# Ledger of designs, part 31: designed miniproteins, single chains, continued (2)

Each design is a single chain, and the fold is of that chain. pLDDT is the mean over its residues in the fold that is shown.

## One batch from the design tools (miniprotein)

Design m5058
Fold by ESMFold2-Fast:
Structure m5058 (fold): chain A 68 residues (1-68)
Amino acid sequence: APVSPKEAAFIRDTLAAKGIVAELSDENIQRLVDELRRRGLSITDLAAMSPEEALALLRAAGIEARLG
């Protein structure tokens, strides 16, 4: 299922709050959500992650990301 605009906004805000810099296109947000689902995780679990854990997840999803 496609990511809703509300879910996309939550993901962008959550990653920004962690100091993560990434290209968060709608396609990349969908890739991140698909990777979370593959791991049995939800977008709420992303908020509980450390910046390092979230960064590793983004990279595993094929998204170019770094700490800012």
Scores: mean pLDDT 86

Design m5059
Fold by ESMFold2-Fast:
Structure m5059 (fold): chain A 74 residues (1-74)
Amino acid sequence: MPKEALELESEASLHVMAATIALKQGDIEAAIEHYELAKEYLEKLINLPGISEEEKERAREEKEILEKEIEKLK
């Protein structure tokens, strides 16, 4: 995996973790913000040249899951 792809995945994962912590603390607004940031990193990953189609598809699926989680919180 390209180094930049790993960095984008790490950023997305970090924000998903932060969103989960915010939800456990009752901070729904912070959780939504972190999920939206995670989606932006996944979008950057999808558009990154040099990653496989399988990696892009996984990122698209993760982005869709996060979109559904955001909708559940609104």
Scores: mean pLDDT 84

Design m5060
Fold by ESMFold2-Fast:
Structure m5060 (fold): chain A 85 residues (1-85)
Amino acid sequence: EEAKKKAKEYLEEAEELLEKAENQKEINEAAEKVYEAWKALPGASDEKFQELLDKAIEKNKDAPNALEAMKGVLKTLIEELKKLL
């Protein structure tokens, strides 16, 4: 399925970027790839993305700082999107 293949490619790029991310700019680059993966999936909507984002934020609420919280949120989103492939 074309859409799932494209989403998988974006998620793989996001994982690579996130593993190397040490600052906000690099985290933003990973976030852009996560959002591109979401947009590539059939039936993607802002409402469903917000639901996944809220769940990811809740899972990472006890992070020691904003940078680690953001990395955790993106990691959770990547894991959730992989379940849709």
Scores: mean pLDDT 80

Design m5061
Fold by ESMFold2-Fast:
Structure m5061 (fold): chain A 83 residues (1-83)
Amino acid sequence: MEKVEKLKEALKKRYPNIDFEIDESDVREEISEKTGKKVLIARVTDKKTGGRYAAALDLETGEISLTPYDAYEAWRKAREAAK
């Protein structure tokens, strides 16, 4: 899946010392509230620590960010409640 490959490349470039497992079933496109641009979001797991993150890749700039998945779920739930 091309979107998974883009995420793998961006994660390896930004965090070369971390081996991430990407949940390929959870890869989605969203509009970033901060930038208004399309981002790829997926759940990723640090294979060494078991830490779970939401990875967000800006498709235009290649910038990638990680948010602890529990914090991402809390943010997403708050966003849904504001609708």
Scores: mean pLDDT 75

Design m5062
Fold by ESMFold2-Fast:
Structure m5062 (fold): chain A 119 residues (1-119)
Amino acid sequence: MEAEEEARIEEGLLGLLAALAPDAPAVYRAGLEAAKKVPAAKKVLEELRERLRELLRAGAPGSEVRAEVLALLRVAEFAKENGESATEEQVKEADKEARERARAEAAAEEAAARAALAA
């Protein structure tokens, strides 16, 4: 990607992370630094970051972007906590868990909205 476009997408990513939690950008950066020492975590974090950049570039639905952001944050936290001991399978499992959690939250919001209309 061109430098200007890459900077714009990265700014969007950091903004979304900040919207989830004020410390999320710092956790993400700490996770990337920790992942440099963990090959399995580095590869998965780079793949998640690239997917998020493509979603932002394509104007994907907020729910889809949010799921990827939660997955990225969870993998970054896992890399920070587990360092060099993390396996590729463990990092992928953390990503899967984050996505399942985001989907469950969306389903709960739909159920709550339906219940409110019935009351």
Scores: mean pLDDT 71

Design m5063
Fold by ESMFold2-Fast:
Order: structure tokens, then sequence, then C-alpha cells
Structure m5063 (fold): chain A 88 residues (1-88)
């Protein structure tokens, strides 16, 4: 999850997402990972909801190709979050 979060953050920066939005999404993603590692599923779902909403808002103005690249990296991270929750 840490590596997929970092790859997702790097992809957003390369695609022209603002540094403030990238910082907020990185913070939320780290909070999701920490909550999963601590077995705090309620906090993990809450932070993932905020993460998804902030991501959706941040990519709405990107070109189709940049959006597709960011969505691809987002799907990798979100799939690992789901697997982390299901692995208990």
Amino acid sequence: MQNSLQNFIDTMRQSGVSDSDVQRIDSLGQQVIDAINNGDWMSAFRYMGQFSRTFSDSVSTLSDSDRDNVISSYRIFSSQVVQGIQSV
C-alpha cells in the first residue's frame, strides 16, 4: 500500500494536480493505511471516503489522458486498501 500510494501521488504531481490537493490526498491516504494497520476499520472507511471525494474534485479539470493515468494509479491503491480490509 505505501508504494502504490507513493506512485499515485507521483502520478498526480506529473499530471498537474495542485501541490495543496496532492498534500491533502497524500495525508488522507496515509491515514487510511495507518487505520488499516491498526485494525481501525471505521476510521479506514471514513478516511477512504474523504480520499475518494478529494481525488474526484482534484482531477475534474485534467485532460482525458492525464485523468486516465491518475485513475489507473488510484485503482491500484484502492484495490490494495480493499484487500487489506478483507485480509482479516
Scores: mean pLDDT 81

Design m5064
Fold by ESMFold2-Fast:
Structure m5064 (fold): chain A 97 residues (1-97)
Amino acid sequence: KEELINKIAELTLIQITVYLAIQGAKDGDYESALRLAENALKMAEKLAKYSPHVKEAIEYIRKGIEALKAGDVETAIEYFNKALDLISKAAEELAKK
């Protein structure tokens, strides 16, 4: 149970980091948004083996980073929101055990 609690805490940190990336993108702070999204990606990659939802979230974080680098802020925010939903599902599934 303690190991699962630690993984849920790690997923929560990823959620906060992606949320802050979305806020940065909305505020026009694209440098901070990119840095936060890249940090969230690195954290999520370490957890990919624990949940298929985390693996899917990684794909959306990558797409969001690419969209943001291309200047497509609206598409980047949509991808980051999809990643948030998937990370939330991963945390919920781990909490059921």
Scores: mean pLDDT 86

Design m5065
Fold by ESMFold2-Fast:
Structure m5065 (fold): chain A 62 residues (1-62)
Amino acid sequence: GGMARVDEEFARNAEQYKRDAEELYRKAQQEPDPVKAAILRVTAALLYAMAGADEETIRRYL
């Protein structure tokens, strides 16, 4: 344990969530089904929120 380890783990998780969010957002833009596209977009926004993105950044993906 230690604050440094927590920070490293958070940074790693945040980077992974951001990468997953970017991939899902890209899939949403290519999805012809509007319902599926909406689900992918909302999921991407949620992953950005988990990565520590601010509300304004999240709003851009909705």
Scores: mean pLDDT 75

Design m5066
Fold by ESMFold2-Fast:
Structure m5066 (fold): chain A 80 residues (1-80)
Amino acid sequence: MMDEILKKALEIQKEIDEILDKSDLPKSVKSKISVQSTGLMIETVGSQIDGELGDPTAIERAKESLKRLQELYDQVKKLS
């Protein structure tokens, strides 16, 4: 369901932010990751809005954005 996808995306974004906050990574690297995380979250929210407007592809696009956000989270864990 779209609500579950959005909830998971928010949880992953929060975890990325917590890792970045605790890490000694350079500020430039943290900013770059933050921009990517924010962009993927905007895509997920945009897909939710499209779904409410009747787009039948919205849930699959939201799942793809969530998958990319999960991949970013895995990458951030390896860097920290």
Scores: mean pLDDT 82

Design m5067
Fold by ESMFold2-Fast:
Structure m5067 (fold): chain A 68 residues (1-68)
Amino acid sequence: MEKFEIAKRILQALADRYPGAYGAEFRRILEEAKSLEDLKEALRKMIETSTDPDLQAFLRDLLALLEE
């Protein structure tokens, strides 16, 4: 399975798990990302702006996986 498809499936699961602003942002990324690079850029921005340390840690792990 392509990395972009795997990442979209993970983000969909996160959108379903996180209500409110985070869920809305994940859905926006899913709608707007046209490539793996667009998605990685959006994830980097979420890591920098998030105040949830568990979410930040998860997003860093996901980004590292996608950068392989």
Scores: mean pLDDT 76

Design m5068
Fold by ESMFold2-Fast:
Structure m5068 (fold): chain A 60 residues (1-60)
Amino acid sequence: SPKEKAFLEMMKLLLQIAADTTDWLLEKAPNMPQAQKEHLESARELLLEEAKRLEEQIKA
């Protein structure tokens, strides 16, 4: 439905914003502990993969 599509589009946008925010944090704190850098990078990867999954659902 149009309402469901709008919801998925919004969720995709929010996930992209979250991924960009994670990238910004990695850039602004180069001396953060390695374990935390790895955690943020993993989170960023998950956010981007979920955004791609939502885009595929919108197109289906």
Scores: mean pLDDT 84

Design m5069
Fold by ESMFold2-Fast:
Structure m5069 (fold): chain A 87 residues (1-87)
Amino acid sequence: SMHSQKAIEEVEKLEKVIVESTDPQKVLEAIDRISEIAEKHRNNLEVLQAVYDALHRALKETKIEDRTVILRLIGQTLRAMGMILDL
């Protein structure tokens, strides 16, 4: 749907921020916004799959080595997987 597509496009833009930014605070804010999108669309498999894929790619591609950032990326990736499994 157009509604799901818009959410997926926003997630992809936030993934780009996580991958390209060298500012840990900016990356944490982007992760939190992806988490908010997942919560708002918690019954939408297409959006949750996009969230999971984006966070998984971001974890592999991020230049940030800050422990808080890495742990939050891991935590949110696992949370997205759990939300998909609960559908």
Scores: mean pLDDT 88

Design m5070
Fold by ESMFold2-Fast:
Structure m5070 (fold): chain A 92 residues (1-92)
Amino acid sequence: GEKNAEIYIKKKEEARKRLIELGVKDSDTIDEAADGVGNAVVGKEDGLSDEDIRMVAESEIKQAVAFAKNNGRDKDAELAERFAREELERIL
């Protein structure tokens, strides 16, 4: 619904800004990692299990890492994965 979409957009944009501040440059990596964080917040608000939230987030983190590595940006991959995993633990 619109309420969940607004929460998702706000949290995703917050995560994107923080990833950029950390020095992540790959736009696809930023978008996927931020998407994972946004979806985790919405999943928690909707009362999904920690297991279900982790499954969705892991898929998006894996894709974010893959984008960075495919562009030879190993540091972006490390920063994005660490950030997204730390945020996931704060959400759960």
Scores: mean pLDDT 86

Design m5071
Fold by ESMFold2-Fast:
Structure m5071 (fold): chain A 93 residues (1-93)
Amino acid sequence: HMEKLKEDLEELKKIIEKVTQALESLRAGNRDEAIRILEELLKESKHPAIQNALRYALELVRAGKLDEAIAVLESLRDTLQREYEGLEKKLKE
């Protein structure tokens, strides 16, 4: 029960961190690094919604649609951040 919540929090934290790193790479113009991070994250992810967002962002980056890719990843990060905060509050109850 509690151990599963802690594991879910650690997984979400890692995903948020990697999405943030990919965003920073894209904003710096480092497409190859962003692609590497997103491909690694896609291989590790088992959640369909996260997989779909990551796949779409990857296609946008490869197509040179960087502003659209950034918007997708920012939306994903913000959604995951809200989920993390919700789980963290439950763990502290």
Scores: mean pLDDT 84

Design m5072
Fold by ESMFold2-Fast:
Structure m5072 (fold): chain A 60 residues (1-60)
Amino acid sequence: ATTVTASITQTGATGILGSANGATVYADLATGDALVNANGNIITGKVTSLTSTSVTISLS
């Protein structure tokens, strides 16, 4: 699996945090969640770490 780390550009439960590997990352993601884009489509990967400044996603 490949790990992708994205910087958080905005904070808030429903805000967009940024993008990782071409996908939009939402502020309401939690560790263990599947990565989803703005259309609600599941993208291969899971959130493995979430902080106030970054999100780390494991791709498979």
Scores: mean pLDDT 50

Design m5073
Fold by ESMFold2-Fast:
Structure m5073 (fold): chain A 68 residues (1-68)
Amino acid sequence: DEVFERIKERLIEAGLSEEDAEEIAEEALSQEPYKVGNVVYRRALEHGLSERDAMALSLEALDLALSS
């Protein structure tokens, strides 16, 4: 799915490994679309991203999930 690949790519660009990005994208997209951002935010913080970067990624992932 295009949404899965885009979320995965954004997480890799932010500094996560391909394996971690894939796991996070799978977890996020297993939820209702409106919950995708929350999952990405939490996981990005757990992997050491700043709150600012995690928030930006969460909003982008939510937008992708809701627009598809």
Scores: mean pLDDT 81

Design m5074
Fold by ESMFold2-Fast:
Parts: C-alpha cells; structure tokens; sequence
Structure m5074 (fold): chain A 80 residues (1-80)
C-alpha cells in the first residue's frame, strides 16, 4: 500500500518536472545541480529561492524541484 503511494508520487513528480523543463529549458541545469547535492542542501537552496520570490508560480516551481531532487536521492540510495 505505502509502496504504491510512493511510486505514484514519484511518477507525478517526474511528469511535473518534465512539464516545467518543457516550459523553461534552463531548469534542466538547475535540476542537475539540485540532484547532485545532499537532500538537506537542496532543500535549503529551494527554501531561499522561495523566500526571495513573491511570485506564487516561482515558489511552486522551486517546491516541485526540491521534492523531485529528494525523490532522486532516495532512488539512488535504494539502488546502492
């Protein structure tokens, strides 16, 4: 049950990230940097960007990127 919910969330995040990159290709480089960082550091960067912006769309993009980076990190730990 919990594994199915986790898998659906990962698929949703992947789809959302692909949509964001299709809209703004520069986000691909940002995503690669976030995925390379430890989860806590990626979250701090995203939180700082959210705090620096009063635009709800920008805040939502950074939240999605942070969640995706965390999901990728968990997948890498699982594969190791």
Amino acid sequence: EAEKQFEKRREWLKKKVEELIAEDPSLRDVLEELVALPVEEAREIAAARIEASDDPEVQEKWRILAEYAAAQQRERERAA
Scores: mean pLDDT 75

Design m5075
Fold by ESMFold2-Fast:
Structure m5075 (fold): chain A 100 residues (1-100)
Amino acid sequence: SLEELRKRIDEALEKMKGMTKEERIQAVLEIFDEALSLPDEDEAIDLVNYTIGKLVQLYKEGKISKEELLEILDAMAEHARAQGREDIVRILETVKKYLE
């Protein structure tokens, strides 16, 4: 469910202190791939926006670097492109331009 996916994003990000950068990126991507497979396209967009908001907040709090944030957004965009979700790719690219 969307609520369970949001909770798993929160749990993955809260565990960042014990994880490598690569492990954090993979944890986010696993949940993101599940979201991309949701039958409701609006729920997938909602989860993407939720995840971006959480990642930007962690960056503002100094918990992740700008480089790590951009790397996560790039990886999410590549996965969205592989699934044919150009709408989500555009959202992620727009956020990246705003941060650059």
Scores: mean pLDDT 81

Design m5076
Fold by ESMFold2-Fast:
Structure m5076 (fold): chain A 59 residues (1-59)
Amino acid sequence: SALEEAEGLVVAAAAGGLSPEEAGRRLQEITGADGEEVARLLAEGRYAEAGRLAMEAAG
């Protein structure tokens, strides 16, 4: 599901396997979240907030 894919992207970014910018872009494509805002939260280490934003956008 989109939610499971979004969660995986946030986890990958937190683990350093994916850049915040790339994760934000992919999350926007999958969930409709603001990719720039998600990327900024991920870059700041605010992974829980980034995940919440993606979940809210996905439904």
Scores: mean pLDDT 83

Design m5077
Fold by ESMFold2-Fast:
Structure m5077 (fold): chain A 104 residues (1-104)
Amino acid sequence: SSMVKQLKQELEEEIRVLENVITYGPRTPIDEAKLEIAQLTLEAIEELEDNSDAVEQVKQLYKDSLARLQQIGAQNPDVAVQEAQTQQIVDDFKAGIDEILKKA
């Protein structure tokens, strides 16, 4: 669908931007988590492109995960706390993707 194509293009651009930030800037747990989540989202969307309901679920999970990462950034905790919190968000995201793929 045109919406799936647009979402793929947006994810590919976000991945490119995040890879550039990580390559040339200091690595932060939040930026690393954003990159991993964006890559996993793109992979899931490619797998599910003929299942519009599953794609919408992946899109919502992506948005919710980014909001959680933004909240961590706003709180600006110590790096060790950021690492633990971002890892939990990535683990939750992976579990959510697995459930969506399992039901598709």
Scores: mean pLDDT 86

Design m5078
Fold by ESMFold2-Fast:
Structure m5078 (fold): chain A 82 residues (1-82)
Amino acid sequence: MLYKLSEELKKYIEYYTGKKVPDTLTAEELAKLVEEVLSTLVSEEDAKKIAEIFKEIVEKLPDGATVTLAHLEEAVEKYQAS
């Protein structure tokens, strides 16, 4: 499955990773980029766990769905509640 990124999420990832992000990518590719972002903000262990939750959220979306910053915020909130 391929997912679209909101412009806001794309710019957020590009800012923290310094990498150019494509308009569509797999849940695995997106989770890896999010792990790189989170590794600049939190511990490596926390970043990995949050990225795993984020991947699960994305995989529940239909093919071609737009992933947004709100999905990343949901993953962070779920991790903090555990």
Scores: mean pLDDT 84

Design m5079
Fold by ESMFold2-Fast:
Structure m5079 (fold): chain A 77 residues (1-77)
Amino acid sequence: MRGTVTLTRVSETRVRARFVDEETGESAERDLELPVSFEELAALLREALAANPEAPLRITAVEETADSITVTYESVS
């Protein structure tokens, strides 16, 4: 399966998350509190992009702007 999550910065510790599942076509939006800063989250996601390609779910792309992070993920069989 494949999908995207777009995290839009609301504050340093709060984002609006938009989930799009390409398998079901369903989308959802939710406000989330971050355990880390927005910038630290972006750095962690970039590190996860280089992580084990055999993982059941992996990050395949991370796109960052001033106020958003878009993450593309897929299931690796």
Scores: mean pLDDT 71

Design m5080
Fold by ESMFold2-Fast:
Structure m5080 (fold): chain A 94 residues (1-94)
Amino acid sequence: NPVVEKALKRNEEFIKEIEEEIENTDDEKRRELLEYALYGYENSDEEVLYLSLIALLSMDSLERGGSVTQEEVEELVEKTRKAYEEFLEKLKNK
């Protein structure tokens, strides 16, 4: 199935890009969010993955002078941290 093969290739490229950004970023918050995205993906936690990606996109938008505010970025980071803590609690129960 060409759609599935394209999605799998994009997933491999996505993981590689995240791992490269983790190694190359000097921003501690950005690194933290990238690590949450990777953990969410690897452990099939859609909430952690989704929130971390939105937070990263919002951070990028803020840096480019977009309509996203610093307060909105900080709120998304806090929501992602909370989701990750809940995810870790679920893993401890396995």
Scores: mean pLDDT 75

Design m5081
Fold by ESMFold2-Fast:
Structure m5081 (fold): chain A 61 residues (1-61)
Amino acid sequence: TLSPEEAAEYAERGGAAALAAGADEEGKRASQMSIEAHNGGDSEKALEAGKAAAEAAGRPA
């Protein structure tokens, strides 16, 4: 279980990793959605999208 702070950090790192790794369009969209949800205060949505971005970057969530 992740705290809201940890979920936000995970979303940011997952998104950045997906972009840096040259993830496909789906991974890039998940990264962007994660960042937008985090900035909007929706930690749960940010975590979900962050996990999807991390998976696209080759990391299990």
Scores: mean pLDDT 64

Design m5082
Fold by ESMFold2-Fast:
Structure m5082 (fold): chain A 68 residues (1-68)
Amino acid sequence: AGDLEKDTFSLEVAERIKEELKKYNVPEEVLKFFDEIIARSTDGTITAEEFGELAEKVAEYLKKKKES
């Protein structure tokens, strides 16, 4: 992966996670949030902060789903 000066992730990583989420039939709200973050990227990368927000939304949903 080479050297990273900032904690950033490629759009490929975000797209891969979104594809996995689709397989688990997550609600459209979660997928829409991913779409918004991906669409706002103009340089093909997502910051660690943005990725952290995505991870928190997914984790919150998964906790509720496991108890349901």
Scores: mean pLDDT 69

Design m5083
Fold by ESMFold2-Fast:
Structure m5083 (fold): chain A 97 residues (1-97)
Amino acid sequence: MEKELEEKKKRALELAREVLELLTARIEEKARAAGREISEEEREAIRKAQEEILKEVEKYLEENPEKIEELIELLEGLARAIREGRSLAEVAAELEA
């Protein structure tokens, strides 16, 4: 059980990082489509935000081990939706439903 739990935590963190990277790529794509490049300062801010979010996810998993499986399913679904080219607005609307 303990080894299984640690492997699931690792998987959840890997998926969280993947989702954050995919979201960052979509933000950069939209900025480019609008004729704007992401500045070095903005890239640094995004990286710091990603690190902060990952730390909060790790803390959440430590405090709520029973939620790990649910979070994995959610993150896998989000990663798939983003990779399929669904808009961020469509993804947000589906999560609100």
Scores: mean pLDDT 76

Design m5084
Fold by ESMFold2-Fast:
Structure m5084 (fold): chain A 94 residues (1-94)
Amino acid sequence: VEIPQELQEEMEELDVPQEQHEALLQIFQDKEPGLVGDYFVTSLGHVVPVQWIQDYLNGQATAEELLAQNGLTTLTVEQFNLAVKQYQQLFGDE
């Protein structure tokens, strides 16, 4: 199965287990947001650790701090904000 280069780069940056790659690819191809293990995939195919979304929602860190501390070069603040919004729409209490 050929994984799109952009998705492969995001999975490699996040050190996503190979066992989760096929499920992440399926969500990416379906263009719908979803969860795979400890990772959330946006409708645009951006992969975000659920822990970062939880830390952001709990006020433990800003998007800029999470991205800077973890050294990600592929995910922007705007893309992270989309992930938070879509996560809340699917799994938020409100």
Scores: mean pLDDT 69

Design m5085
Fold by ESMFold2-Fast:
Structure m5085 (fold): chain A 61 residues (1-61)
Amino acid sequence: GDKQLQEGIDRLSQLSAQGASPQELLDAAKELGLKAGVPQSQLDAAKSAAEAVRLLVQTLS
């Protein structure tokens, strides 16, 4: 089970609930993606935190 990934996603949810800026959410999502092995080029193309998380999930499937 990907405990590290689940912790990262949970942290993103907490940041969103606390009213973090869209830019802060995107930066955190990109860092999570990099740690999970998503190529930096693909993360750089992501325009939102949701897109970065989608790339992360797709890479691990």
Scores: mean pLDDT 76

Design m5086
Fold by ESMFold2-Fast:
Structure m5086 (fold): chain A 93 residues (1-93)
Amino acid sequence: AREAELEALARQLLERAEEEASKLKNDELIEKIRELAEEISRLRRELGEPPLDMEGVEELLAKNRDNEEALRKLLATAETQRELLRRLLAERA
């Protein structure tokens, strides 16, 4: 039950993030992914998890600068992770 509810929530969040990402240009996608990666790194630290490799994130963004599909998937994944981490932190408070 709990696992099925978490999967349904993750799927719903991903669908919403993908719809929003579809409206953005590559430069806007890169900027939002960068901002989300910083937020995810902060949330991970608050949960006692290791932060994101920000150098690895920047290399990934540079490699995919002209790949709109890859950037949209990265944004959707990052938005989904941020929301899930926020919810986990709220449950511990």
Scores: mean pLDDT 79

Design m5087
Fold by ESMFold2-Fast:
Structure m5087 (fold): chain A 88 residues (1-88)
Amino acid sequence: MARERAREALIETLMREEGLSREEAEEAIANSPGDGAFLSEVRIAVEQGRLSLEEGARLLAERRGIPVAYARAVLTGAPVEEVERARA
């Protein structure tokens, strides 16, 4: 499934770039201190090509409880509120 693939890509990115073990990478994702740290991890994975923008947006959307389109905008630096207003 897409969520499992996106999570796996992020785990691989953390292991490769930060030198974490698989267990440490999994715990870092699960226990990220707030949405900002999680957003940074997803953004790095997307920038390194380990995760597509679509996969990263889906993973972030699930974590934050927002639509995938808004998660994609957040990853590209647009505030969610401005995306919502532009859509209205």
Scores: mean pLDDT 64

Design m5088
Fold by ESMFold2-Fast:
Structure m5088 (fold): chain A 65 residues (1-65)
Amino acid sequence: MEEEKAIKLVRDFISGKGEASVPAEKVVERADVELDKETITAKGSPGKPVSFEEGLAFEVLVLEV
């Protein structure tokens, strides 16, 4: 998955969808254990399942910002 698109998705969650933006620690935990889940689902935003690829980009984005 393109990081550019993943970054936009994360930014929308953080700035656009306040509740959808879960703590980076929680997202990173799921991304770190990619073998456990292929899709990251935020409790704050039901119906927004993020692939492990996008979840990994979220971690990178958070670490950069």
Scores: mean pLDDT 44

Design m5089
Fold by ESMFold2-Fast:
Structure m5089 (fold): chain A 68 residues (1-68)
Amino acid sequence: MLTPAEKRALGIFLKIWSAEALPEDQFSAALKILSLDAEGFLAGLDPRLSEEDKARLLEFLRTGKLAE
């Protein structure tokens, strides 16, 4: 499972990406964390997020594009 610190880092990554570009090393680290424990990452998201928002985040991390 992802640590609470890793889950926070991924949350910050996704928030920053929506506002500004991330450095390549931070992007690569976030993808590596997600590839190790995608289920743990989802469990670490705010439970108030909708299933649609969670699916959108996964699609973004997989393709680099947000679902509409």
Scores: mean pLDDT 52

Design m5090
Fold by ESMFold2-Fast:
Structure m5090 (fold): chain A 108 residues (1-108)
Amino acid sequence: MEELKKKLLEAAKKVINSKTIEEFLEALDEFVIYLYELFPNKKEEISKAYEETLKELNITPEELAQSLDPELIKKFFIEFFRKLAELLKDDPEKSKIAKEIAEELAKL
């Protein structure tokens, strides 16, 4: 778990610091792989967290990808993991992991 959490955080940092759309998409693909490995069988909760975060920030997926704005992308990830932690409240261990990731991202 700890190693997988570290890989997810490093992938998230690569997405945040991407300078081109190609780098963004490559880093995002890596991030999504680790996300599903860390939160297995939680595809519905992940999808809901993603949709709710986009709605809350009033941004489309295309606007997020094209922005290449580290602060916006960082804010997106923090809110995403906060939403995910809430949606996973019936799974305390996974909820705790999501909350810890949000806290670590906020320290960047």
Scores: mean pLDDT 85

Design m5091
Fold by ESMFold2-Fast:
Structure m5091 (fold): chain A 103 residues (1-103)
Amino acid sequence: SSYLDGVPTYNLEKAKEALKEGNEEKAKEYLLKSIDSLTHMIDGLEQKARQLGNQEAIQHLQQARDLVRQALEALKQGNIQEALQLVEQALTLLSQASQLLAQ
């Protein structure tokens, strides 16, 4: 994977490791890093999807953005496990949108 493609996945895996070890503070830190990287990737792919008129990719990216917003709210409420699941779902949608735009 390229650096940009790997960064949100890397931070998500580090968040999972931290949660498994019972370190909620470290898990939150890695989730925030994953969300930041994911948001930048969504912004770049949305620009490309709009230029190409790929409506399916635009819809996936809008859903990913909504999941990121929900993850941030979950983290604000201390629901780290919920935030992790929402970030995983957002990353899946980002991957699907990226594949649609590579065709």
Scores: mean pLDDT 85

Design m5092
Fold by ESMFold2-Fast:
Structure m5092 (fold): chain A 62 residues (1-62)
Amino acid sequence: SAREIAEKGIEIAESEGISLEEILKELTAALPLAQQAVAQGKISQEQLDILQEAIKIAKEKL
């Protein structure tokens, strides 16, 4: 599921020494670009859903 992929992605980023604050900052900055990319057919809705779930998880963990 999108949430499971997002959870694994955040866990990997944290294991590489990236802070949750930096993860959230980067994901939040990427959101409008990802929304535009879906509208243009460049990425799937599933990829956008993963990004949105990752933002929620990062916020929950802060």
Scores: mean pLDDT 86

